Designed miniproteins, single chains, continued (3). Designs and how they scored, part 90

Each design is a single chain, and the fold is of that chain. pLDDT is the mean over its residues in the fold that is shown.

## One batch from the design tools (miniprotein)

Design m11110
Fold by ESMFold2-Fast:
Structure m11110 (fold): chain A 75 residues (1-75)
Amino acid sequence: MEQTVNNMVDTAKRFRKLSEEELEKLRKELEELMRRIENSPDREAKLEAMTELSRLVAEYVGAESSGTATVPEAA
């Protein structure tokens, strides 16, 4: 579980040079979403958490900034 989150964070780190503080915040949010996924009794709530996880990662990779950013993946 957490290894998947760490892999996603490491991927984001390689694409973007994020500070360690920003990476820690990203990890915390991803870990909370992963816990929601595992602990959700409702499959629909679990899917919602998975969608939020994917969206969060895409937002960090794409980032909302004053400059140009990489287009995030829709899926």
Scores: mean pLDDT 65

Design m11111
Fold by ESMFold2-Fast:
Structure m11111 (fold): chain A 55 residues (1-55)
Amino acid sequence: STAERQAQMAEAARIALEVERTRGPEEGRKVVLQADQARHVSAAALAELVAQLRA
């Protein structure tokens, strides 16, 4: 469902941001790419959500 996909994207963005803060931007970027490669979420959409969470 759309709600399930939105929840997956939000969780992936949260994990990516936490990894970026803890391990650096390169490791955060790997999380985004891995989620996109698994075809669960869009890398572009995840990057946008992470940017919004940083603000």
Scores: mean pLDDT 72

Design m11112
Fold by ESMFold2-Fast:
Structure m11112 (fold): chain A 107 residues (1-107)
Amino acid sequence: DLLEERMKELGLSKETFEKLQKAVEAAAKLAELIATLEPEKKEEVEKLLIEAEEEILAAGGKPEVIRKVGEEVIKKIKEIVPDKPELAELLEVIFEALEAISEERAA
């Protein structure tokens, strides 16, 4: 089973791997939705996501930092694009998967 081999190579449990698969699908939908935003809002959202990635990487991808940054990003997205709640929902799926992967690898 190709799925079981990939899980073993990544060192992830089945539950965490399923969260990763959902996050990959959510990331594709997120990119599509961001592309529909007005240029000014798109730039603001993209800057927020870049800053979030930089903060997480600077902290070495620690689960507590991923959780904190994720909560701050979701709050700000709801303020920037209150008319598109799906954007925040997709980000919640992505950050939950990143936290789970980080926790499992840190153990």
Scores: mean pLDDT 83

Design m11113
Fold by ESMFold2-Fast:
Structure m11113 (fold): chain A 89 residues (1-89)
Amino acid sequence: MLSVEEIIKKGEELLEELQKLLDQFEQAVKQGNYSLAQQILQEISQKIAELQELIEELRKQGKFEVADEFLKKLGELVARLMQLKQQLD
């Protein structure tokens, strides 16, 4: 099992990777590269799921404030993803 410090570090790394993937997704959508956009979307979905698992682990360890901060940042990224997905239609 990961320590709280390891969970926090991994969560920060996942948030950074998600931001980069969202930037790449936006570029793929703007270029009309639907195939690339779908591949990036799959990677985004996997990273979101992994971050959600880390948030749950933080809550189980009583680190509610840290978990809520990660959840807020994840929510902002998910909102951006939903806006970008609407541009595919």
Scores: mean pLDDT 85

Design m11114
Fold by ESMFold2-Fast:
Structure m11114 (fold): chain A 93 residues (1-93)
Amino acid sequence: MAGEGAGTAAGQSYLVGGPDAAIKGAERGMKKGGFDEKYWREVGEHGARGALSGSDEEQYRHAREMGEAVLKGGGEKSAQYAAEGDFENAGAS
């Protein structure tokens, strides 16, 4: 399933390292999951806007939008793998 690792990787990375880690996590997860390029571009745009915004509140908002875009593409399976602690299969490693 494409994007299974993307949501988990983005979510876990965000919790550990904030928006920058979430961007890197989403990229890794999507590459492993064979995620559609159009969704990766959307995630990248939100991540870039967050990084360039200059304020913590704006970075947080863009990180949320990026996470939502990743989850929209990867859906419930990424969340299910995270809940089960299967981060390696979800592409978080």
Scores: mean pLDDT 53

Design m11115
Fold by ESMFold2-Fast:
Structure m11115 (fold): chain A 75 residues (1-75)
Amino acid sequence: EVELTPEELEAMRNIALGTALKAYEEALKNNDEELKAEAERVIEEIAGKKPEEFSEEEKEELIARGRAEEQRALA
């Protein structure tokens, strides 16, 4: 099994959560029920709560954090 450092695991979780929150918002805008359901499951798996339980500020922060971590990982 591939062993990830604690820092790498946290970065992956932040990327996944931010991506899922962004996908959830996009799915709502585009009426994409499949994407909405998939994003909702990922969010619940990682954060242990539903997308509706996040504040607007919390969602923006997590999306921005995930994007920053993704850019760092690709560099």
Scores: mean pLDDT 78

Design m11116
Fold by ESMFold2-Fast:
Structure m11116 (fold): chain A 82 residues (1-82)
Amino acid sequence: LSEEEKRKLLLETIGLALRVIGDALDGDAEGAIEAVRRVAELAARAGHEAAAERVRAAAPAAPENPNEAALTALRAAEEAVE
């Protein structure tokens, strides 16, 4: 990834992590799950399949554990830009 692509991936993931927390707090379970799945897609496109699978596995629990799902997404993005 270029430095610009790394920055874009991190910013998009931060936005999606905030959406996970916001949607879960609003009672939008589908929105919270979809936001986590979107991060998994970004990680997979960056070539980090193991990180993508870890994030994807966290998606079903996002409405009940939004902080953990958001942290998993952010850790995956950090791993992808190293």
Scores: mean pLDDT 81

Design m11117
Fold by ESMFold2-Fast:
Structure m11117 (fold): chain A 91 residues (1-91)
Amino acid sequence: SAAAARALAERRAEARRKAEEAIEWLREQGKEELAERLRRLVEAGDDRVIEALAVAYDYFKEGKEELALLLARYAAGDESVIPEIEKLAEE
């Protein structure tokens, strides 16, 4: 339906906004090379990267900066961080 398509588009737009704010946060943390790589992937419309960065945004807004950084590295293709993400994401 048109309403369902609109809701999906709104969710995608919010995820992209969060991803862009996560990239800016990475620049503020001095992670300029990582931020630039992720910016290019977001501009290319990589939904996996956009969704991972949206989650990273939620974590850094909650003060979980280490987990947010690991998710950003994972989004950029660093699979070596997966075990550390799993450990820190478990309460």
Scores: mean pLDDT 84

Design m11118
Fold by ESMFold2-Fast:
Structure m11118 (fold): chain A 78 residues (1-78)
Amino acid sequence: KPSVEVKVQAAYDYLQDKSLSVSEVAEKLGISKGTFMSYVELVETAQGVAEAMGFSLESDMPFKIALMFAQVEEYAKK
């Protein structure tokens, strides 16, 4: 299973370049399309939170928020 950070990074990259196929990215990560799309939605939520808090989408803050959310979700699934 790829690390949470790797999955968040892949979702972030996909949102920057939507020419990437969801199926291809999910296959490269070894996860289902549904799992990958859940990470995409998590990153979009984190970007919205960062923007609402006054952070630039070009800053590292949206990525840090997304990583934190993903880590909490993975912890809660224990």
Scores: mean pLDDT 77

Design m11119
Fold by ESMFold2-Fast:
Structure m11119 (fold): chain A 82 residues (1-82)
Amino acid sequence: MRREELERKGEEYTEEGARYGEELQREHPDMDPGVIAVEATGYAGSRFEEDVGASPDELRRVGRRTYEASLEAVERVRRELE
């Protein structure tokens, strides 16, 4: 896979994780945002690994970005629900 394609896929899965986390927080408003962000990160990471067969280092980099993006999105949704 070309590098630009791999980077684009990582960005797509990061966005998918953030959206999934937002949905989970709306469905479970009493759950801790950090817990939901971890679930969203795992979901996106599994999809990314299945799609591209990424190395452990690539999975860690995408996972960190996905967790940060998901946590920010989830915390925003949590505040909107208050």
Scores: mean pLDDT 79

Design m11120
Fold by ESMFold2-Fast:
Structure m11120 (fold): chain A 55 residues (1-55)
Amino acid sequence: MSLDEQIEKLHEIFDEAAELIRKGVSVQDAMEELIKRIEEVDPELAEAMRASMEA
């Protein structure tokens, strides 16, 4: 996937997470959904983010 394609998909994923937070979903639940979405696009990045959260 090109860098531009990755940026577009990540922007879409972050926008969805922001909408969840605006709807009253907890930051932790929104972050879990964010990581889940990123895992579909870049599973290695999702694993790195999970490791950072568990540290």
Scores: mean pLDDT 76

Design m11121
Fold by ESMFold2-Fast:
Structure m11121 (fold): chain A 92 residues (1-92)
Amino acid sequence: SAEAEELMREGARAFAAGDLEKAAELLEEAARLAPRGSRLRALALYNLGVVYYAAGDYEKAAEAFEEAARNAPTEEWKESALKFAEYAKKKA
């Protein structure tokens, strides 16, 4: 959806600016608006995991990466997301 894509771009800008709280909020909304099982939802959840990891919220990062894996369009994408979930769990 166009709205979810716009929220992802805004979330990326917030992340680049170091506003991790705003980035997480925007990416949470992007993930919510993206269709379940879509590439867009998987990407929004993956980026949300990255933001949580950068913020030191390792438990939330792991959950976001695991949810990204559940929405991943390919096995390779799923394996990548699960690997980052494990990295986050080791930090928690």
Scores: mean pLDDT 87

Design m11122
Fold by ESMFold2-Fast:
Structure m11122 (fold): chain A 67 residues (1-67)
Amino acid sequence: GKEEERRKIGEELAKKLLELGASEELAEKVIKLFEGKLTPEEIEELVSSLSEEQRKLLLEAVEKLLS
């Protein structure tokens, strides 16, 4: 289902972010983002906390979700 697909993409992104040295807290927020559980304010804070490399991975994950 769509929810299972969103969760899988979020978990794959979270794993890649952890491999790039992101915190477990950031990885959990990414999973919650793909589950639709973050407020708009939390989304803005998450995006602003990402490095350029991490932001690129987030964009690639979002593109996979939209395809």
Scores: mean pLDDT 79

Design m11123
Fold by ESMFold2-Fast:
Structure m11123 (fold): chain A 67 residues (1-67)
Amino acid sequence: SSMEEALEKAGLAAAGGFARAAGRGLDPESSYQAALEAAKEHLDQLSEEQREELERKIRRGAEVAGL
């Protein structure tokens, strides 16, 4: 089952996208948008239920990141 793996991959992609953009000197808003874009690419291949659960996980991650 690739469902759990797909969710983890999307989450890691978002985190990686944020860190990469921030490392390049982009502002928080632009960095966050880059992270969402990376996650969306994987979300497009997920089911509706999985997408909703991933969105909730990303939202929680954003809160823990100090925003």
Scores: mean pLDDT 69

Design m11124
Fold by ESMFold2-Fast:
Structure m11124 (fold): chain A 60 residues (1-60)
Amino acid sequence: SPLLERIAERLGKSVEEVERMLRQIAALDGPGREMAIGFLAKEAGLTREDVEAWLRDVLA
């Protein structure tokens, strides 16, 4: 995924590491998920909507 590769580049991680991290975030609930999404969006230079859209794809 081009978005996944962009996240990996911005975070200085491999695509596989980013996939694991996003799967962990997708498994969170409530405040933990919201905080993790906000943190990732800020660190990767993305919008919250972009991260949430990607998580929906991971869960599908």
Scores: mean pLDDT 75

Design m11125
Fold by ESMFold2-Fast:
Structure m11125 (fold): chain A 94 residues (1-94)
Amino acid sequence: SHMEELLKELEKAYKELMKLLDEMKSNGASIEEIRAFAVAMLRELAREFEELGEEELAKLFYEAADRIRKAQSVEEIEEILRETYERAKEIIEK
């Protein structure tokens, strides 16, 4: 089903992004590098949802990318990603 496929892709993307952020933190990446990476990943995910006609999801991820661009800590970036993931699940499950 379309909903099950969206949820699986969302969970996969979230887990991979969090894993990559943990690897970047372990390797001493700067906040600027982590922020740039997270912004790029969310914008790419937003573009993919836009191509699928998932306009509400695309908007959510573009807005999350803008929030991360202004984030001052890795903890704030991780919280924005978690909140975005939970909100995306709610949108898909409607």
Scores: mean pLDDT 87

Design m11126
Fold by ESMFold2-Fast:
Structure m11126 (fold): chain A 75 residues (1-75)
Amino acid sequence: SAEAEKAAEAARAGDGKTAAEHLRKAAPQSSDRDIEGGLTAGAAGDVELGARLLERAGLSPEDARRVAEAAAQAG
């Protein structure tokens, strides 16, 4: 997904707000809790939990993992 790719770029840059905006476009029916929880878990280094929450939000497993890993790289 183009929106998930943009979310990963923003998350890697440490821009959680922009990442969340792109994630909402990728999964319009997602809960804000799952998006924010996924980004927060990823940023804390819990990539597995981050990916699971983003997948629950409606991302593919591959996109969810990419975004969670990108958030972890932001440190």
Scores: mean pLDDT 85

Design m11127
Fold by ESMFold2-Fast:
Structure m11127 (fold): chain A 74 residues (1-74)
Amino acid sequence: SEADELVEEFRKELEEILERYKDAPLEVQEKEIQKLVAKVAEKMKELSEEDQRYVEREVLRLVTEALDRLRALA
């Protein structure tokens, strides 16, 4: 589905940000993640309400896992 494709795209872009900014300060990494979240929020507004809730849930899970990992390394 379009929602599943958007979640997969977000996951790949999130991993790219984590790799690109791995040596950057935590604050910079968090800001880049927040920018990606804003980008996916704009794209998902074209989806159904049900699909928006699905994407929001999956994005929140992925972001939480990434931030927990980054903070454990800091």
Scores: mean pLDDT 84

Design m11128
Fold by ESMFold2-Fast:
Order: C-alpha cells, then structure tokens, then sequence
Structure m11128 (fold): chain A 100 residues (1-100)
C-alpha cells in the first residue's frame, strides 16, 4: 500500500471516494485547506516518511509551493474526477516497478 496525501479546499468526502478507486493506495485526504494552519498541516502530512507525495487542488498553489520547497513531489488536479489520474501520475514518478 502506497500513502498519498490529497488536499482540497472543500469537503473531503468526494475526494476520498475518488482516491479510493485507485488500487494499492492508502489516501490521506485533507479537506478545508483554506488558511495557514490547514496548509501547514497538509504539507507536514505529505512530508511524512512513507508518503509518496501530495495531490492538491490547482487552486492550492501555496500548499503545492510549500510542499515542493520541503522536497515533496506534487501533482495538481482541477476537478475531483481527475484525482485518480493525478494519484497514478504521482506514483509513476515516485516509484520504480518492483519487477521490469
């Protein structure tokens, strides 16, 4: 299981459902990312050992920037429907295949 932090401005429920469609992923969904405290929390979670990176709403540019400054890989999404593709893109860049 790969851990990925998913950050959204609104209710995390739809983002959590979308992220759960990706097999082999344990999503940590952070909703309500609207202020300095919530931004810092999302970045700190994404920087945790064992987390592959951050998938963030495109409107969360400051969250994405701080994560990148902390050395965390970031993929942005512009809709809830794009979250599964964003997670797959993050994992493709963050990990090598177990066998090739």
Amino acid sequence: MRRVVVATRGDPAEAREAAATVPGVEPVVVGGVVDEESINRAVALAGTVGVAGLVADASLMETARRALEAGVPVILFDSIAAIPAAIRALLAGADEPASL
Scores: mean pLDDT 79

Design m11129
Fold by ESMFold2-Fast:
Structure m11129 (fold): chain A 64 residues (1-64)
Amino acid sequence: SALEKGEEYYELGAEAFENRDIEAAIKYYRLAAEYYKSTGTEEGKKKAEQLERVVETLEQLRAE
């Protein structure tokens, strides 16, 4: 399901972040957010919005 795919990409993003791979973390968190949005649920929308804020923060860190 879209929720399961979102959770899979979220886990990949979290692993990349723990390994200090900011580029991969951004990529996977963006993919997770898109799958969460595609669920059409309020839970998915909230998870996507939270990840979009995380991605914006990571992009600022990468730009330093």
Scores: mean pLDDT 85

Design m11130
Fold by ESMFold2-Fast:
Structure m11130 (fold): chain A 64 residues (1-64)
Amino acid sequence: SDAERALQALRRAAAEGDAAGVAAASHELYKLGAITREAALRSIQAAAQGDAEAGAREAVNGLV
């Protein structure tokens, strides 16, 4: 599914330390309705601070 592909992109970006990739994947997961708005915002904020691992964790914690 589109959500599964976005989640795989999120995990890969986190493993690579790609904060911009984490933010992009979290935004996509939110557009697909796969994560809550609050989780998407926290994920993007962590990614903006350069914390790819924290960003990915926040997105995963918001999975619906």
Scores: mean pLDDT 90

Design m11131
Fold by ESMFold2-Fast:
Structure m11131 (fold): chain A 80 residues (1-80)
Amino acid sequence: SMKELEILKKAVEKMLAIAEKLGVGDAFTQKPIRSVEEGKAQLEEFERVMTEIYKKMSPEQQKEFQELLAKLQEELQQLV
């Protein structure tokens, strides 16, 4: 549905904003999201790439990432 597509676009935008705040935004390529399937694929790619980056992060960066991820989860729950 169009509503589900809009929620996925917002989720991807928020995930990219987290990557930018952590200084790792350049690791992600912005791709157009034209379907629910494309949005889900981008979120899965984000999770995979971020997991690899997280293992190489400092303890302080890991804590900041966990705090930003928790805030994102709360914001997404309000959209659903």
Scores: mean pLDDT 77

Design m11132
Fold by ESMFold2-Fast:
Structure m11132 (fold): chain A 65 residues (1-65)
Amino acid sequence: MSQEELDFETQEALLIIQATIAEKYGDYESAAKYYRQLANLLRQRGRIDEAEEFEKKADEYEKKA
């Protein structure tokens, strides 16, 4: 695994953790931010279907914030 790949995997894991924590505590603004960042990261890696799912979650929480 290259440093770039390792960095993306680490970033993905951290964003999932942060988004999930924010979601659990009703921090809709932070949840939307983290899910949107995660979606952007996934699109950059060509994981489009997964990116679209997280974009939908981000949009949902953004409307609640």
Scores: mean pLDDT 80

Design m11133
Fold by ESMFold2-Fast:
Structure m11133 (fold): chain A 62 residues (1-62)
Amino acid sequence: EEEKDIEEAKKLVESMKKVVENAGYRITEDPEVFPLKDLDDEARLSQQIAERAEVVAPVVPR
């Protein structure tokens, strides 16, 4: 059950990142790989995904 929620959240983040990038934005921070099988706390996973899933950020190379 929990594994499904984690997978869905991760897929949603990935899809949103691609949509934002294609729309003209560039993501400054990319989400990292999460240990889905070793994680038993949904709250922690949600927080980590939310932090890494900051997809609304304009690219400033300087």
Scores: mean pLDDT 54

Design m11134
Fold by ESMFold2-Fast:
Parts: structure tokens; sequence; C-alpha cells
Structure m11134 (fold): chain A 70 residues (1-70)
């Protein structure tokens, strides 16, 4: 149903928002960090979240397409 797809879209939007806030926090930490090893740890986490965000964006796009068909 359209209602079920809309609920999933809303959930995906909230997940994207949460990941975006986490990413902003990590970028701020990265910019303030002076230890190269700690910077590398933060950079790995940023890469991880970016990959998660790409997956969530693809899911969002799929749900939007499904909503248009419903």
Amino acid sequence: SKEEIRKKLMETVFEIAGKTLELIHLYMEYKAETDPERKAEIERRIDEINAEMDKLQAEHDKLVAELKKA
C-alpha cells in the first residue's frame, strides 16, 4: 500500500538524518584531531558511514519509485 511505502520512506529519511548528524560530528572531530592514528580511525568511520548513506539513498530512491507506481 501507499501508506506502507510512505512509512518506510519516513524511516529511511530519519536514518539518513541521523547518519548525516553523526558524519558532521566526525568531520568536526577529524578537523580538531592532531594524532595521525586517531585521524585514520575517524577517516575509516567516515568512509563506513558514507557507504551506509549510499545504501540508504539507494533504498530511498527505490521507495520513491515504488510510491509512483502505487
Scores: mean pLDDT 86

Design m11135
Fold by ESMFold2-Fast:
Structure m11135 (fold): chain A 88 residues (1-88)
Amino acid sequence: GAMEELRRRVREAVERIRRAAREGDEEAFREAVRELIRLILEHDPDPLRGIGLALRLIGLEIDLELGRLSLEEAAEEVERLAEEFLSR
């Protein structure tokens, strides 16, 4: 069903994020995070919750760019936000 397909796409994005963080590939990490943001904004049935999650993900990208978080720390936070999105 639609929810099964959404879970699959989110899981694939999270797997790409984990791989990029392990490999130190910041560009691949950012691309995968942007895909996750798109999935959240398109598919969260609560638009305020979806916007809030997307803004938290954007904040993680900013913190990463400013050197406030490692890629590994950012990946862990992104995984938590993805789980929060799926636990609706």
Scores: mean pLDDT 85

Design m11136
Fold by ESMFold2-Fast:
Structure m11136 (fold): chain A 77 residues (1-77)
Amino acid sequence: DTDQQLRDQATQYRDQGDQAYGQGDYDSAIQHYQQSIQLGSQVSPDDPIVRGSLMNLATVYRQQGDYDTSQRLMQQS
């Protein structure tokens, strides 16, 4: 199932983003969350993995002081 393969890959990228964020590597966290969103969105923009990765990406931008980008991403999730 192609959709399930895309969800599994999106989940792997989110988990890599979570690991990078936990280590304070915000650049890698952003990259991995964006990959998760891209792959998950191919299944559905409303998939829980897409929403979760958008929320996590918003948290990273907030930690960097980019509140405008964080707010926009939170509104999408």
Scores: mean pLDDT 87

Design m11137
Fold by ESMFold2-Fast:
Structure m11137 (fold): chain A 85 residues (1-85)
Amino acid sequence: DLEELIERVYENSGYRFESDIPLLGAKSVYEAIKLIADELYARDPELAEKYLRALAGEKVVLSEEEYNRVLDLLAELTRELLARS
């Protein structure tokens, strides 16, 4: 369930989202995580699920290629969200 996964990401990595992505226009860290999850699933659902499960504290290992793709998607998403402001 996506909502349960987002809650686990918040519990295990919420502090990181506060520092790394404060300017997404979300009212809370939880809303920022939800927005990122929704956008990543829209672009690459298989990679999104794997990445979010890793952030939720599950024993999931991303390859270097997968991790770099996530970083590229997050950078593009951040630029798009800032442009919408």
Scores: mean pLDDT 71

Design m11138
Fold by ESMFold2-Fast:
Structure m11138 (fold): chain A 108 residues (1-108)
Amino acid sequence: AEKAKEGGEEAAKGGESGDAEKALEGGKKAGEAALEGGGVESAKEAGRGAAKAGIGAADTKDPEAGLAAAEGGSIAGYQGEKAAGTIEGQMEAGSGATSAAVGGAGAK
């Protein structure tokens, strides 16, 4: 969970600054931590960070950073669903991934 939170925070900073590379790497880091760390909570933190990055990118009008954050969040959500193995865990991971995707789509 802690590594996923760190990755999510990195993705959020990348989105806010328009740094697509930082946003994507943060999302990937969070996704990897979600896979390692038992899924749902790590995926949720990754999805939250990616969603914040998408919102930040929308404000700066940088769609590339928003899309990169959404991609990272989607990876984290997918890995979290696989690791969670429960309906509740799958719903939490999917919600995070959806929030990330919506945030990225808002960046224009």
Scores: mean pLDDT 61

Design m11139
Fold by ESMFold2-Fast:
Structure m11139 (fold): chain A 64 residues (1-64)
Amino acid sequence: MSVVLRVAIHELRTEFGLSEEQIEELVALAKETKDAEAVAEKLVSLGLSEEDARRIARAIVEGV
């Protein structure tokens, strides 16, 4: 696992309070789509701001 992906997962867990299941689903979505916008849309639905969702989605997609 890349450092970028590990940091993004840590932030989702500690700052945004996402469950391990939610994080695993996001990583799976990123692997399947390679689409940062699709991941960002899912993050917004989970309660993140558009700015945070876009930043973290890019990190996840880059790291998978």
Scores: mean pLDDT 84

Design m11140
Fold by ESMFold2-Fast:
Structure m11140 (fold): chain A 71 residues (1-71)
Amino acid sequence: SEAEEIGKKAQKLLLKNLNRPTTLDARKEFFEEGVKELNLPTFKSLLYAVLSLKAGKDPELQKKAVEYSEK
């Protein structure tokens, strides 16, 4: 399914960036790469859901996920 393929791509992108610095700029770059690579409106909702599960206590990461989902 499309959702399953998007999920796999999102997971692969997360794993690829696991060792990147946790600075706001590095996270912004990560989100921009994800949006560009998946190039799908539905990616926004899925990315937000995945990040909410993984970074429930990281307000900056959640804020950026919401910001990019509105663009």
Scores: mean pLDDT 58

Design m11141
Fold by ESMFold2-Fast:
Structure m11141 (fold): chain A 81 residues (1-81)
Amino acid sequence: MDAEEARKLGEEGLRLAEEGRRELEEAKRRGASGTEVAAAALRLVAGGVLGYLAYRAGKENGDEEAVKLGKEALEIAGAKL
């Protein structure tokens, strides 16, 4: 994975993680169905996975931006490095 691809994955991962976290918080506030909660959680997990891939690729390529984006996505998803 080149540096540009790693940054793109980090940006997408961060976006999905932020969306998933916000949806999960909103679902909890509204007393939403288990299906809505599950959908938000899956988006959050997807964001974390993409963030992890971006973080690793950034580390391997020395791309600090990809590392930063990946770490932010992982932290929002609740993963610890």
Scores: mean pLDDT 80

Design m11142
Fold by ESMFold2-Fast:
Structure m11142 (fold): chain A 68 residues (1-68)
Amino acid sequence: EKQKVIEKIKKIHEERYNLHPSLSEEEKEAVRKAIEALESRGIDHQKALDLTLGIDPLSEEERKKALE
């Protein structure tokens, strides 16, 4: 179950952001910062993760803003 979810996230990330399944340290840091910023604004951790990885049906501009 957990492994299947991780593989799905990796595939979505690779397809949507044209990145390898393994993230670089810079990319991991950017994702962590985006999640922390969203959580600081009162967004649930799971929703912040979905937003950051582009699983939620948001525009590309909104996804990029979340990663800043």
Scores: mean pLDDT 58

Design m11143
Fold by ESMFold2-Fast:
Structure m11143 (fold): chain A 76 residues (1-76)
Amino acid sequence: SDELVKEALEKLRELMRLMIEAHKRKEVSPETLERIRALAEEIGKLLEQLSEEDRKRFEEEAKRLLEEAKAELEKL
């Protein structure tokens, strides 16, 4: 469903934002680590519920988000 894909992508964006922030700060709070773990688990559960078609859409958008995050990290 479109809503599950959107939810998974929103959680992935949040996860990536937290990872980038942690990298820039060079330190991570226990709360941030727990949030990252929780987001990863929630994304996994959502992906299990996706149809093949929706999973492909998620993967294409996820690739774009990963490339954007990579570019942001490379800018230092």
Scores: mean pLDDT 82

Design m11144
Fold by ESMFold2-Fast:
Structure m11144 (fold): chain A 65 residues (1-65)
Amino acid sequence: SALEELEKRGYEAVLRGDEEAALEAVRELAKMGRIDSALALVGRARELGYEELAERMQEIVDELA
């Protein structure tokens, strides 16, 4: 599904440290009301040590939730 493809693209972007792609995926998931999926990406960024990216992603979720 489009949702599963978006979740996968977001996950892959976080794994690469691709800030622009990760932030866009979080924004789109949040706009769709898929807050759990958006927060899962935030958690993954933190686990990988991308703390600044995780903070920016969290800000998007907080603004759009």
Scores: mean pLDDT 85

Design m11145
Fold by ESMFold2-Fast:
Structure m11145 (fold): chain A 78 residues (1-78)
Amino acid sequence: SEEAAKKGVEAARLAARHAYEGNPDLARQASDLANEYGKGSEKGAKAALMASTAYQAVEAGNPDAGREAGEKGAEEGL
């Protein structure tokens, strides 16, 4: 649904923000939420994928890459 897609985008943005701030636990939680909301739409699924990428980038020690991935997911989810 449109609402699910919007929530997925919000979660992707949260994942990007937490990744940029160096908070992998919060980035993971936001990524999980994006995946849950993404089940309802193709745009949401793309946002969820980017949120997962943001979390993985932070875990790998690349918060800048995590921020970029999360922001890209938010743009594609709109």
Scores: mean pLDDT 69

